# Designed miniproteins, single chains, continued (5), part 11

Each design is a single chain, and the fold is of that chain. pLDDT is the mean over its residues in the fold that is shown.

## One batch from the design tools (miniprotein)

Design m16376
Fold by ESMFold2-Fast:
Structure m16376 (fold): chain A 97 residues (1-97)
Amino acid sequence: KKLLEQALRVIETALKEVEEAYKNGDKERAIQALENAIKTLEYNLKQSTDEEVKKVLEEAIGLLREALDYARNGDFEKAIELLKQAREKVKEALEKL
């Protein structure tokens, strides 16, 4: 559970940074926030021994990688949608585990 709580905070921070980057037209800030979030979640995945936690982290990482691709193409709205989906997956897992 602690790794999923950390993942939730990481995703929420990335979401805030991408939303602010969108308002300011700062594509580089959005990309950096997403890359940092992905690296942190990949580190958390390596630290996990729980298969259900690993599955949730892998799904969240996948959504963040898609968000990164959309942000690189300037599609901030889609990147924000994918970040919100990743956030909801982690929240749902925390309620069930």
Scores: mean pLDDT 85

Design m16377
Fold by ESMFold2-Fast:
Structure m16377 (fold): chain A 58 residues (1-58)
Amino acid sequence: GRALLRTMLHEIEKVGPENITDAQFESAKAALLSEYPDLDLGDTAEELLEKLKELLAQ
């Protein structure tokens, strides 16, 4: 639910999107897509962070 979105946003902000590895990004994206299969999550940690902010503002 929204708790997963908030947790992912917090973790990415905590470490900084530039410090997220490709493996960490793919893992986070897979977890989010398993709960929200139609989400456009972008192709980078920075795009994912912006998308999570947008989703949580709704």
Scores: mean pLDDT 78

Design m16378
Fold by ESMFold2-Fast:
Structure m16378 (fold): chain A 70 residues (1-70)
Amino acid sequence: PLATATVTVEARDPLEAAARALEAAKATPGVLDVRVEADPERGEVTVTVTARDAAQAREAARKAAEAARA
């Protein structure tokens, strides 16, 4: 069974933050799919990661959130 993790992060530039988050999530081992949505109206980026293991999905989401905040 596949596992999914979702994280939402506040960002001043949601489009640039989304690009950084996507790259960080894709670089995480065991990730199968990544979806990133930027919401300029709310100043937020939402990242959804699918992986074969819940721990891998959570780690990818964590790294994506850190990258988005940078």
Scores: mean pLDDT 83

Design m16379
Fold by ESMFold2-Fast:
Structure m16379 (fold): chain A 68 residues (1-68)
Amino acid sequence: MREELEKLKEELEELRKKATGSVKEYLEDAVKGLERMLETDVPEERLKENLEGVKEILETIKRMLEAE
């Protein structure tokens, strides 16, 4: 679980390098949120729920980078 969250953090950081303006700020906040989850001693069950939330954030950011 933590290993997958760390990989998602890396994906968000790569998207942050390509993004500008409000999308970049959103990505920076998402990365900070992930760092806090990785620093917090939480049960693995909660990490699984958080992993699902992070995947949703990644999907949302990908949509924001595309013309909708």
Scores: mean pLDDT 71

Design m16380
Fold by ESMFold2-Fast:
Structure m16380 (fold): chain A 73 residues (1-73)
Amino acid sequence: MELEEALRQAISRLETEMEKAIKNKDIDGLESIKARLEQLKAIAERMGLQDLVDRLNELIEKVDEAIEKIKKE
């Protein structure tokens, strides 16, 4: 229960950090955020938290799209 709450808080913090990295066009920051999201996804999958897995997949896709968009600029 506490671990699930910690995961939800970690995801919310990473989403905020992701938005800042996108605004700053920080590819290195986005790559770091993606690695952290992948780690949280592995934990959520092991715990069977499908709602968090789905949310993490959406955030990972947003990071990949942001990196590609920045690289095209």
Scores: mean pLDDT 84

Design m16381
Fold by ESMFold2-Fast:
Structure m16381 (fold): chain A 77 residues (1-77)
Amino acid sequence: SSELEKKKQEILELLKKGKIEEAAEKFYELLEELKKTDPLLALELSREVLDFLMEIGGEAVQEFVKKLEEIEKKKKE
């Protein structure tokens, strides 16, 4: 949908600006919504975001993954 595309573009723009933690937060929210409604779109989103992070560099991947782990840990507590 147009709304999903806008949310995805917002995440990618945050990554371009080096706002990796903010991008991770928005990615996590969108991913959790998609897991409940369309698991295949959730996988596609994850692949697109990871591919983009790999183009930026390994340090960005590391920061993004660490932030996702922090968010997940807080949700379980």
Scores: mean pLDDT 83

Design m16382
Fold by ESMFold2-Fast:
Structure m16382 (fold): chain A 75 residues (1-75)
Amino acid sequence: MISEEDRKRLEEAIKTDPELAKKLKELLDNNASPEEILSLLEPYISQESLDYLREVSKDPLKLGAFRAGLRELLE
C-alpha cells in the first residue's frame, strides 16, 4: 500500500472532491488498468509512492489488495 502520509492525503482529497471520488469509483467498477488509476491519483501522492505502485502492479495479488484499499476509501 502507499505510505501513511500519502494515504491520509488521498483520503482527505476524496472527502474534499466529490468528482475525484466519482472518477475513482468508475475506474474501479470498470476494472481500469493500474496506469489509469495511478494517473488519477498522481496529484495526491508522492513520486516514491507512484514508483512503488507501478512495481507492485506487476503482481496480481498486490494489485488486488491495492484496488480493495481504494474501495475502502470510498465508503
Scores: mean pLDDT 78

Design m16383
Fold by ESMFold2-Fast:
Structure m16383 (fold): chain A 89 residues (1-89)
Amino acid sequence: GDLAEARELLERAREALEEGDLRRALELLLRAAMLVLRAAEDKEVILRAIGLALRLIGLLFDMELGREPDPAEIEELLEELEELLEELE
């Protein structure tokens, strides 16, 4: 289902980070966050997923403006999304 696809996207995002493809990592994380939003029923989970999605959109927008994000910040967002997925299982 959506949560299984989100987990696969997180694994692919980690691989993209290891390869230095920051844009790909952010795009995969945003897709995973959107799948979490589709599966979430609890208000607190929904608000956390929205917060993560907005942070990811902000970093993607910064890349369009020629500002390179910190890979450590992307890793932190990936870890926060992994924790959120664990709470939904």
Scores: mean pLDDT 86

Design m16384
Fold by ESMFold2-Fast:
Structure m16384 (fold): chain A 101 residues (1-101)
Amino acid sequence: ASAAEAAARRIAEARREVEEVEAELRAAEAEFERLRGKLSPEAAAEVERELATARRLLEAARDALAAAADTPEASAATALEAVRAAREQIARARALIEEGL
């Protein structure tokens, strides 16, 4: 396989990870919406901030992948780093929901 094929595979992997974490974020947002009324106003505000941060990180991952034609390796690495950070924020949001119940 060529270097171009290797770069294409890394970008495809990064795109799959973004799609997976987008689904995880949607699930966490749906859980938050169901449980919002059972949380204190402070806990609800903190969960909302963590989920908003995860969404911004996923937008950053998409922006990195938009540059993939010019800098495929760097774009894939940046997207995967943002995806990892987004997963951490989603995990924090879910933990805050559990603590608030």
Scores: mean pLDDT 87

Design m16386
Fold by ESMFold2-Fast:
Structure m16386 (fold): chain A 80 residues (1-80)
Amino acid sequence: MLSEKEKKELLEKIDKAIEALKKGDKEKADEYLKEISEILEKNGVPPELAELLLKAHEALVREDYEKAIEYLEKMKELIE
């Protein structure tokens, strides 16, 4: 179970990834997605969050920034 501190950190990283994607900054978006992955890997990843993060990474590789943002927004909705 994610702590309140970890939830806040994840939400801040997700928001920064979305901002980078909106600016077309693929390198910065990839950096934030890696940081999100590291936080989740330390905490016993919820399968739904892991799936959405994987889909966001796949969309980023395709430069489908709209779909990457959509998956990240869904991750935010799942984080209580």
Scores: mean pLDDT 83

Design m16387
Fold by ESMFold2-Fast:
Structure m16387 (fold): chain A 89 residues (1-89)
Amino acid sequence: NEIDKLVDILLDDQAPLDEKVEAVQQFVDIKDNEKRAELVRKMLEKHGLYEEAEELEEEMLNAKTEEEVSEVLRRAFNVIVEKELEKRK
């Protein structure tokens, strides 16, 4: 589905910056917090971050402002980056 496509692009370290920017723009156009929460959950689950996926999905469902949405996304990316850096040891 569309959410799965956005997750794949955002997590693909080989994807061009232009494609990632377009994926972010498509995500911003999603005004439904349920779809936003699904996107965040699926991103984290693909990295084996199941506890963080549950926590951040709940926070996204409760987000009331675009700033809160951005903060949830920032935390999700930070956790993914930390996990990937640990794998490269």
Scores: mean pLDDT 73

Design m16388
Fold by ESMFold2-Fast:
Structure m16388 (fold): chain A 70 residues (1-70)
Amino acid sequence: MDERLEAAKNLLRQLLAASEGGKVPVERAVAVLSGAKLFAGLSREEIREVVREAARELGLVVDEETVSLP
């Protein structure tokens, strides 16, 4: 869990740095992580929960569809 959470945090940092509006679709992060060996065997819902938790721990605004800078 902790290793997956850190991987999700690192991905969110990278995607937000590359975004024009400081917003990232949750499904974009889920799609990227679903291809990673560390997340092999997890369902999309399980990966989505890891992404949401990572975003909350980073102090980001979490919506059902997006993660954004505060």
Scores: mean pLDDT 82

Design m16389
Fold by ESMFold2-Fast:
Order: structure tokens, then sequence, then C-alpha cells
Structure m16389 (fold): chain A 74 residues (1-74)
């Protein structure tokens, strides 16, 4: 399962905070991987986890760290 955090804006402060929060979830064993994709004005962070509940928890932690970010599960 993959948790997705979408962060608006180009300079990456919010994306950095969200990425750090998801990295903490990887260190805690809630997620297994973090990937970042940068587009024109959006940073998308993907947290891979063993199940949807863990993916959701990692994405919610990321979104909580970055004001204006949106969390979802794929």
Amino acid sequence: AVGVVTVPAADGEGAGAAGAAISDQVAAGVATALEAEVSEDTVTLRATAADEAQARAAAEAGAAAAPGATASVE
C-alpha cells in the first residue's frame, strides 16, 4: 500500500518537513520506503507500507508536518 502526501509550493520547506515526518515513520517500522517526486509547483511524497493502515498513518504524519499538504492512500 502507498500513502501519498501532496505539498504545494516550489521551495521545499513544507516538503522537507513532510519528508522528515515520513522518514521517522520508516525508522519506526510503520513504512518501508519513502519516494519524492517534484513537478512544476508540487512535491509528491510516497510512503510504501505493508498495509493500508500503515500507509495511511505515514501519510497523515507527513501531512500534519506541512501546512497545506494533503494526504491520501493509493
Scores: mean pLDDT 77

Design m16390
Fold by ESMFold2-Fast:
Structure m16390 (fold): chain A 92 residues (1-92)
Amino acid sequence: YREDALTELEALREFARELEELGLTEEARRALEHVEAAERALEEGDYERAAEHAREAARAVARGFEKAGRVSSAVAARLIGVAAVFALDQLA
């Protein structure tokens, strides 16, 4: 679980870097802040906090790509992966 969670957080960090390159610096910054908070929560074994921060990071990434007009199936698939690993679908 933790290894899979860290893999999805790294994907979110890569998307945040792409958003920064597209000039969406606020969405990129917000995503990175939440990725870092999720990583710290995982280190502490606080999976609920990790899931909450991963959700906020994914939301920032989705919003950024929507603003850029660059919504793609690859981005959608990775965000679904984040939701699956962190059980975010249980909150829907």
Scores: mean pLDDT 73

Design m16391
Fold by ESMFold2-Fast:
Structure m16391 (fold): chain A 59 residues (1-59)
Amino acid sequence: ATTAQAAQITAQGAKRVLDGEDPEEVRKEAADRLASIPGVTPEQAEELARKAVESAELA
């Protein structure tokens, strides 16, 4: 189960991409913040950040 912080970071990342920020910068920042959460692995952080950005691009 993901933490509430992980959900907030991914949601904010998606919103930033929709607002016109660079997807690559948003993805890197989201991945860094997710990796800082106890219990989240770097692999999970990268995957969550990627999915958030991809979802925003499809919208």
Scores: mean pLDDT 77

Design m16392
Fold by ESMFold2-Fast:
Structure m16392 (fold): chain A 56 residues (1-56)
Amino acid sequence: SEVGEAIAEAERAYRAGDGATALVLLGRAQKLADEGRGTPEERARLDALERRLGLL
């Protein structure tokens, strides 16, 4: 899904040390999830990534 793809890309950017790209992709995933396009599992992954970035 587009949500899962955005989360995976954000996680990759975070691991590469590109925090700016990770935040942009995280924002995209959050918007798609808010539109009802994410699964509960994808939302849990999004929340976990937000915690790693200090946003939760």
Scores: mean pLDDT 80

Design m16393
Fold by ESMFold2-Fast:
Structure m16393 (fold): chain A 71 residues (1-71)
Amino acid sequence: SSTLEQAIRTAEGLLRALEEGNLVAALAGAKELQSLGYTDEAQAIIDAIRAGDLARAIELARQLLEKLKSE
C-alpha cells in the first residue's frame, strides 16, 4: 500500500486507541506515523500523551487524520 494509505489506517487506529484510553496502542501508532515520515505531527501527539493531555492528543490525531484524507 502507499505511504498515505498506511498513514490514514495508522492515524485511524491511533485515534481509536486514544478514545479508548489504550495508551500503549496509541504510542505504538504515533511511533508508526513517525516512521512513515509524519515526524512532527506524531511527536506533538506523543508529547500530549506524555503530558497526560488526552484531549489535546485526540484533537491532534483528528486534525492529522482529516489532513491525510484531504491529500
Scores: mean pLDDT 87

Design m16394
Fold by ESMFold2-Fast:
Structure m16394 (fold): chain A 66 residues (1-66)
Amino acid sequence: MDEEGREIVLEIFRKEAEEALKEAKEKGTLDEEIARFRQKIARVAEIDPELAAELERELERLVEEL
């Protein structure tokens, strides 16, 4: 995937993950939601390991900002 395509995927992921993590924190299911996103990222790593690494960093950043 080109850099522009990765930026679009990261932007979509950030918005979806931010919303889902905030909702999960309110419901007390944050750990479960984080595990689900990590499983999705692991599948991405099989086809684009660089994108998967960026998604992992973004997920950790979003969790720290909660």
Scores: mean pLDDT 80

Design m16395
Fold by ESMFold2-Fast:
Structure m16395 (fold): chain A 78 residues (1-78)
Amino acid sequence: LLEEAIKLAKEGARAYREGRYEEAVELFEKAIELFSKALGERHPAVLLAMKELAEAAEKAGRLEYAREVRERLDQIIA
């Protein structure tokens, strides 16, 4: 779980740097699921991946989804 989550997050970051924003969104979504299962929903790795997901979603033009991700993140860190 944890090794796979780290791999997916790295692949997501690479996709983001290469302008493949929709692919980055999918990779970060999978990474968040696995990090949450391995480390818990409030772990810094989950929070960082959620922030990266929101940024990727904004670049992909999925503004409503990005807003929903940021709202969910704010609820976790409140």
Scores: mean pLDDT 84

Design m16396
Fold by ESMFold2-Fast:
Structure m16396 (fold): chain A 65 residues (1-65)
Amino acid sequence: DAIARYRELIALVDAGDYDAAEALLLSAMDPGTAAALRESLALGDRKTTLNLVAEAYRAALARLE
């Protein structure tokens, strides 16, 4: 399940769908963590942050091979 979410987030970021990527990322977290991350994304560069998350997920998936 976590692997499927990683692939979905990567696909959304690669497609430039940052709204859906943010929603997916936040939906996987507890409410407190999600609120903190939402605030951080609003104050910072959301595109850069989501691309960094996608790269981390890509690296994690590569280690499974």
Scores: mean pLDDT 79

Design m16397
Fold by ESMFold2-Fast:
Structure m16397 (fold): chain A 100 residues (1-100)
Amino acid sequence: SAPPEPDVSRDELLAFVLSGALAAFSRVRDTSEIHEELEKFEEENPNASAKEIAEKLEEAVRRVAGEEFVERLRELVERVPERGLAAVVEEARRLVEEEL
């Protein structure tokens, strides 16, 4: 039998894909103000939950790419039970590349 898959929460996965999206956008768009706000949030909230981190990253990505893009990533993360973790991560990368 295959080893058990790591138990990744929806909020942890959402934070991961949103963080990756923001990093990709920073190569083609000015995101300096957003990064300063995120650094301040991390400094002021060292014990922030995965949910709180995901919510802050959703705000950041929404400012760069808009609400529709954030909703697409959110909906994709909900598809992990149907598609599996690896397929969802790969699809998230494709969505980010198409939005650049």
Scores: mean pLDDT 79

Design m16398
Fold by ESMFold2-Fast:
Structure m16398 (fold): chain A 88 residues (1-88)
Amino acid sequence: DKASELISKYLRGEIELKDEELEKIMKEAIKQTIKENTPKDKKFSEEELKEREKLLEEEVKKIVKNIKNMSPVEIGEKLALLAVKVSE
């Protein structure tokens, strides 16, 4: 997964990313994880989709703002928990 690889490289100090770029990459990684684990025939209401997008946006911003103070393990755990939370 391209998004997960970019996040991993950033956390290892191999590349530099702006906060806006990190937010986009993290959202793409989580959305891909949700898509892979959601049946194609599962229907969501517009309200459910908006609520999930708002939760994803807010939580990703929190992770990015604190990313330099977090270990790679902590970041991975937060992303995994967020994917579970928005997949309900």
Scores: mean pLDDT 73

Design m16399
Fold by ESMFold2-Fast:
Structure m16399 (fold): chain A 104 residues (1-104)
Amino acid sequence: SLLDERIKKLEEKIKKDPNNAMLYRLLGHLYLEKGEYEKAVEYYQKAIEINPDDAGAWLGLGKAYEKLGKTDEAISYYQKALDIAKERGDEELAKIAEDNIKKL
């Protein structure tokens, strides 16, 4: 599938640049789209370990925990994404995080 091809290319990029937080966040997004939520969590956590200010990775972690039925943890991670997005003036990401909290 196109998703599996994109995953493979990102994994090859990670081998060349293993400390690039953005690549792990993107890989987390692809696993989330594929419905492999535990793998998505793993890659989002790796992105956050490298760059704890990656609001997109915190948002993705919240979504993955929501899909796993872990509502309290999902809200906590969405709140972290919201706080970082507001601090950085990312109004679009802040709105996405806030809307996700409101629906839970």
Scores: mean pLDDT 90

Design m16400
Fold by ESMFold2-Fast:
Structure m16400 (fold): chain A 73 residues (1-73)
Amino acid sequence: MLRLLIEATVPVERRDAVAAAIAALPQVREVRTSADGRILVVAEVADEAAGDALVAEIEALGATVTAKRLEPL
């Protein structure tokens, strides 16, 4: 298992809806939002390919991923 840290942005008017959708994903452990439409996601993934799949799912929900980092648990 790896920890995946994702930084993303959304339009401010969509922030809460997109954050709630991301938080519903089974690999997601924490979602933090800022007033300017930034979202920080903490997730646990099996490998790098699972991390890439999660990033794609987050982007499909309407977020623009700006940074990601994989770390050992």
Scores: mean pLDDT 84

Design m16401
Fold by ESMFold2-Fast:
Structure m16401 (fold): chain A 67 residues (1-67)
Amino acid sequence: GPAKEAAIEAARKGDEEKALEYIDKLVEQGASAKELNDIYAELVKAGLSKAATKAMEEAVKRILEER
């Protein structure tokens, strides 16, 4: 959806503050662990360690909630 696309664009631009903002929005919208993991992969490629860690932690929380 639009928020996932915006998070990926922020990652590609190296805008870690915007990436963090969109991760929080995705979490609030109930994004799946898969969507958060897809964003994590793009953040790792961009070298945005703080945002990548946030996406990973939220993806793990979703996995634990789904089981």
Scores: mean pLDDT 83

Design m16402
Fold by ESMFold2-Fast:
Structure m16402 (fold): chain A 73 residues (1-73)
Amino acid sequence: APATVTVEVETSASLEEARAFARTLSRAPVVKSAEVEETPDGTRVTVTVSAATAEAAQAAADGIAAAARELGA
């Protein structure tokens, strides 16, 4: 069954870097929204993914979270 997963990641990335990442993600069909918020320590990236299965949605969300954590490293 189709599934939707939302992931939030705190990063040390700049607002510009995080926004570029979010724009790139938003071009993928599985990404329904990608939002960036500036924090005192960097940025927070919130991504909502929807896929044909819960396993596919979770795998995509996990990969996005891992990539987002590497921003600003």
Scores: mean pLDDT 82

Design m16403
Fold by ESMFold2-Fast:
Structure m16403 (fold): chain A 87 residues (1-87)
Amino acid sequence: MVELPPKTEKLSEKKKKELKEEIEKLIEEVKKAAVGDPEIENFLEKIPEFLEEFEEILENSSSELIEEAFKRLKGELEKAIEYAKEK
């Protein structure tokens, strides 16, 4: 089992890294799905704005707000992937 780190910035940093990696992975999935779809391409143009908001939350917010922001962004990305797959 992975041992929990002590109560330090390391725990928060590791969690933030994992959340960023998951979002980046989903963005790559959306980009692959977006080939030839104008609606998904328009959505992709908004992703940098969503990422800036998410990164600001990662730096300045409580863990609860970070998790809620992550869920929202993940949901939007997953929705775009599902939409593209149905075509």
Scores: mean pLDDT 70

Design m16404
Fold by ESMFold2-Fast:
Structure m16404 (fold): chain A 92 residues (1-92)
Amino acid sequence: DAALEARAAAAEPALRPLVEAAVRAWEAGDYEAALAHLEEARRVAAEAGDDLSVAGALAAMALVYEKMGDAEKAAAYRAEAEALRARAAAEA
């Protein structure tokens, strides 16, 4: 999926290996591994105060949950990502 590939390309150097690992796991159909790498990326971004990267990781996690058939979790993570993105834009 181009969305995860674009997030990997845009990631900061500290986040890039984690997002790239998530993309590789996604391409292999290993959604649990993809979620683990994205959760670590989200944690690293949150610790750095990088709200846009946190939103990116949450949006990517929503795509993984959607592929796993968990529409409720996908909707929840997508909503959280959108809210954080809107917050970051308003405070820019």
Scores: mean pLDDT 79

Design m16405
Fold by ESMFold2-Fast:
Structure m16405 (fold): chain A 59 residues (1-59)
Amino acid sequence: SAAEQAAVEREDRLLLERVDEIIARIEEAKARTEDPEHRENLDLGIEAVRKRHEKLLKE
């Protein structure tokens, strides 16, 4: 129904906004670290979050 589609679109928008906030926090942590190993792990974390989000949107 149109109401169900509107609810899904709202949830997708909220998920997008929340994922952006999560990524921003990881990027802030990356900016504060001088440890290259920790920085690499944070980059992998950002990539994992983005992939999970993309998978949720497509499935």
Scores: mean pLDDT 77

Design m16406
Fold by ESMFold2-Fast:
Structure m16406 (fold): chain A 64 residues (1-64)
Amino acid sequence: MEKEITAALGLMYAGIGNLLKSKGDYEGAIEEYRKAAKLFEEAGDEELAKEAREKAEEVEKELK
């Protein structure tokens, strides 16, 4: 149950990251994706954690 709540928080932060990216706030998006990845790792969901990390890296590429 606790892991499910942690994964849900990860999804919320990933959603915030997506929203910030859409608004052009790339720095904010990166921070939120990184938070999501950490929460997914804590929840034991390595697949979602990897996806969140990849999204953060993709947005970092757009900043350069």
Scores: mean pLDDT 82

Design m16407
Fold by ESMFold2-Fast:
Structure m16407 (fold): chain A 87 residues (1-87)
Amino acid sequence: MKEEAQKYLDEGRKALEEGKYEEAVTLFDKAIELDPNNAEAYALKGIAYRKLGKTEEANRYFKKAMELDPNNPLLLEEIRRRARELA
């Protein structure tokens, strides 16, 4: 199960890099179904929604990622990015 969750995370990251944001969301949903405590999957799903311009959905998933692991590197990078934009 964990190996399958990682496979969907890797496929979702590739979709995200290729600009396939809706496909990335679907792949991260599959990763979450297999490993619902994976903070990285929620953070990546938040990034995908951010790229789609869906700010409210993005914020919801970043909050979930923070609840699971506030020290996740992707979440910390997203917080730093937002701090720069709001400055």
Scores: mean pLDDT 80

Design m16408
Fold by ESMFold2-Fast:
Structure m16408 (fold): chain A 74 residues (1-74)
Amino acid sequence: SDVSDAVSQAHRYIDQARQALKQGNKQKAIEYAKKALEYAEKAKSQRTKYEAKAIIAEAEGNKEEAEKYRQLAL
């Protein structure tokens, strides 16, 4: 289904964003996390939405905001 495809795409982009963060590539991490956020919205996945927002905040250097979003991702 479209929702199932959106969930799969969101998870792939989360994985790519986390790899980019680990490599110190903040720009790519934000790009992939924004893609993950788009698919999470389409999938209506609150958890994945907050995971994507946490990655964006971490890449931007906002560790406090990133921690808040991680707590919201159940």
Scores: mean pLDDT 87

Design m16409
Fold by ESMFold2-Fast:
Structure m16409 (fold): chain A 57 residues (1-57)
Amino acid sequence: DELRRQQEELRKKIEEDIRESLRAMIDSIAKLMLKNGMPKEEVEKLKKELLEILEKE
């Protein structure tokens, strides 16, 4: 029971860490696009679409 609980907690933490990393990467890409002169509206739209894909269950 304890071992299984620890395994589930570890798996959940890893999945959460991966999701956080992907969100951070999406944000970084959006900032890089904005820095390169891409219109803010286009960058925000793309960022929203990528985040929605990531959050899709």
Scores: mean pLDDT 78

Design m16410
Fold by ESMFold2-Fast:
Structure m16410 (fold): chain A 57 residues (1-57)
Amino acid sequence: SSERIRKAQELMGEAALNASDKDVALEKLEQAIELTREESPKLYEQARKMKKELVDG
């Protein structure tokens, strides 16, 4: 559980740093969403919001 949360936070950070490459950022955010789905509602919603902002921006 803690390892999945740590990995999701790393992926979300990497997605933010690579926002100029939408494909790379989306792949990382999709993994973070899946890792947080049953582990952390807060991080799950944060990852989904980041994905929406990336797709809509």
Scores: mean pLDDT 82

Design m16411
Fold by ESMFold2-Fast:
Structure m16411 (fold): chain A 86 residues (1-86)
Amino acid sequence: EELSEEVKEEVMKLLQEAIEAAKAGDLESAKKYLEEALKLLENAEETRVSLLVKRLVEAALAALDANDVESAIYYLQQALEILEES
């Protein structure tokens, strides 16, 4: 049970943009990209991949709220790896 190709590609793009924004210190843009990714995942068919990625995106948002950029980037990199391997 996999995410659709379209949803997968769009989520991956948003996660990559969020990582770049977080690395640049633009936490506002990083959070915005993650909120968009989470919205796509909430409206997608529930799969193992979507549940794992949703959890990691939520963890990354929580880390950014705590100003823990390193943990946020780590969670987002894990989410990208899961999407690439699915």
Scores: mean pLDDT 84

Design m16412
Fold by ESMFold2-Fast:
Structure m16412 (fold): chain A 86 residues (1-86)
Amino acid sequence: MDETIEILNKKVEELLELGYYEEAIKGAEGLIKINPNNAEAWLTLGKAKMKLKDYDGAIAAYEKALALDPTNEEAKENLEQAKKKK
């Protein structure tokens, strides 16, 4: 089960890296429906929303990712950037 979720997390991150931001959002939201505690899916959701200039949505997603994984430096840095864009 965990291995399947890890593969899906990586797939959604690949969509983000390739510039398929709307597909990355749908993928991340799907993962969050399966497991709302999936910090990686929340981080990817925030990144995709940031790319689409949905700064409010990005902030909410990054705050959730950081609440689930307080050691995630990428979530901290991205949260600060999103707040500055507001």
Scores: mean pLDDT 84

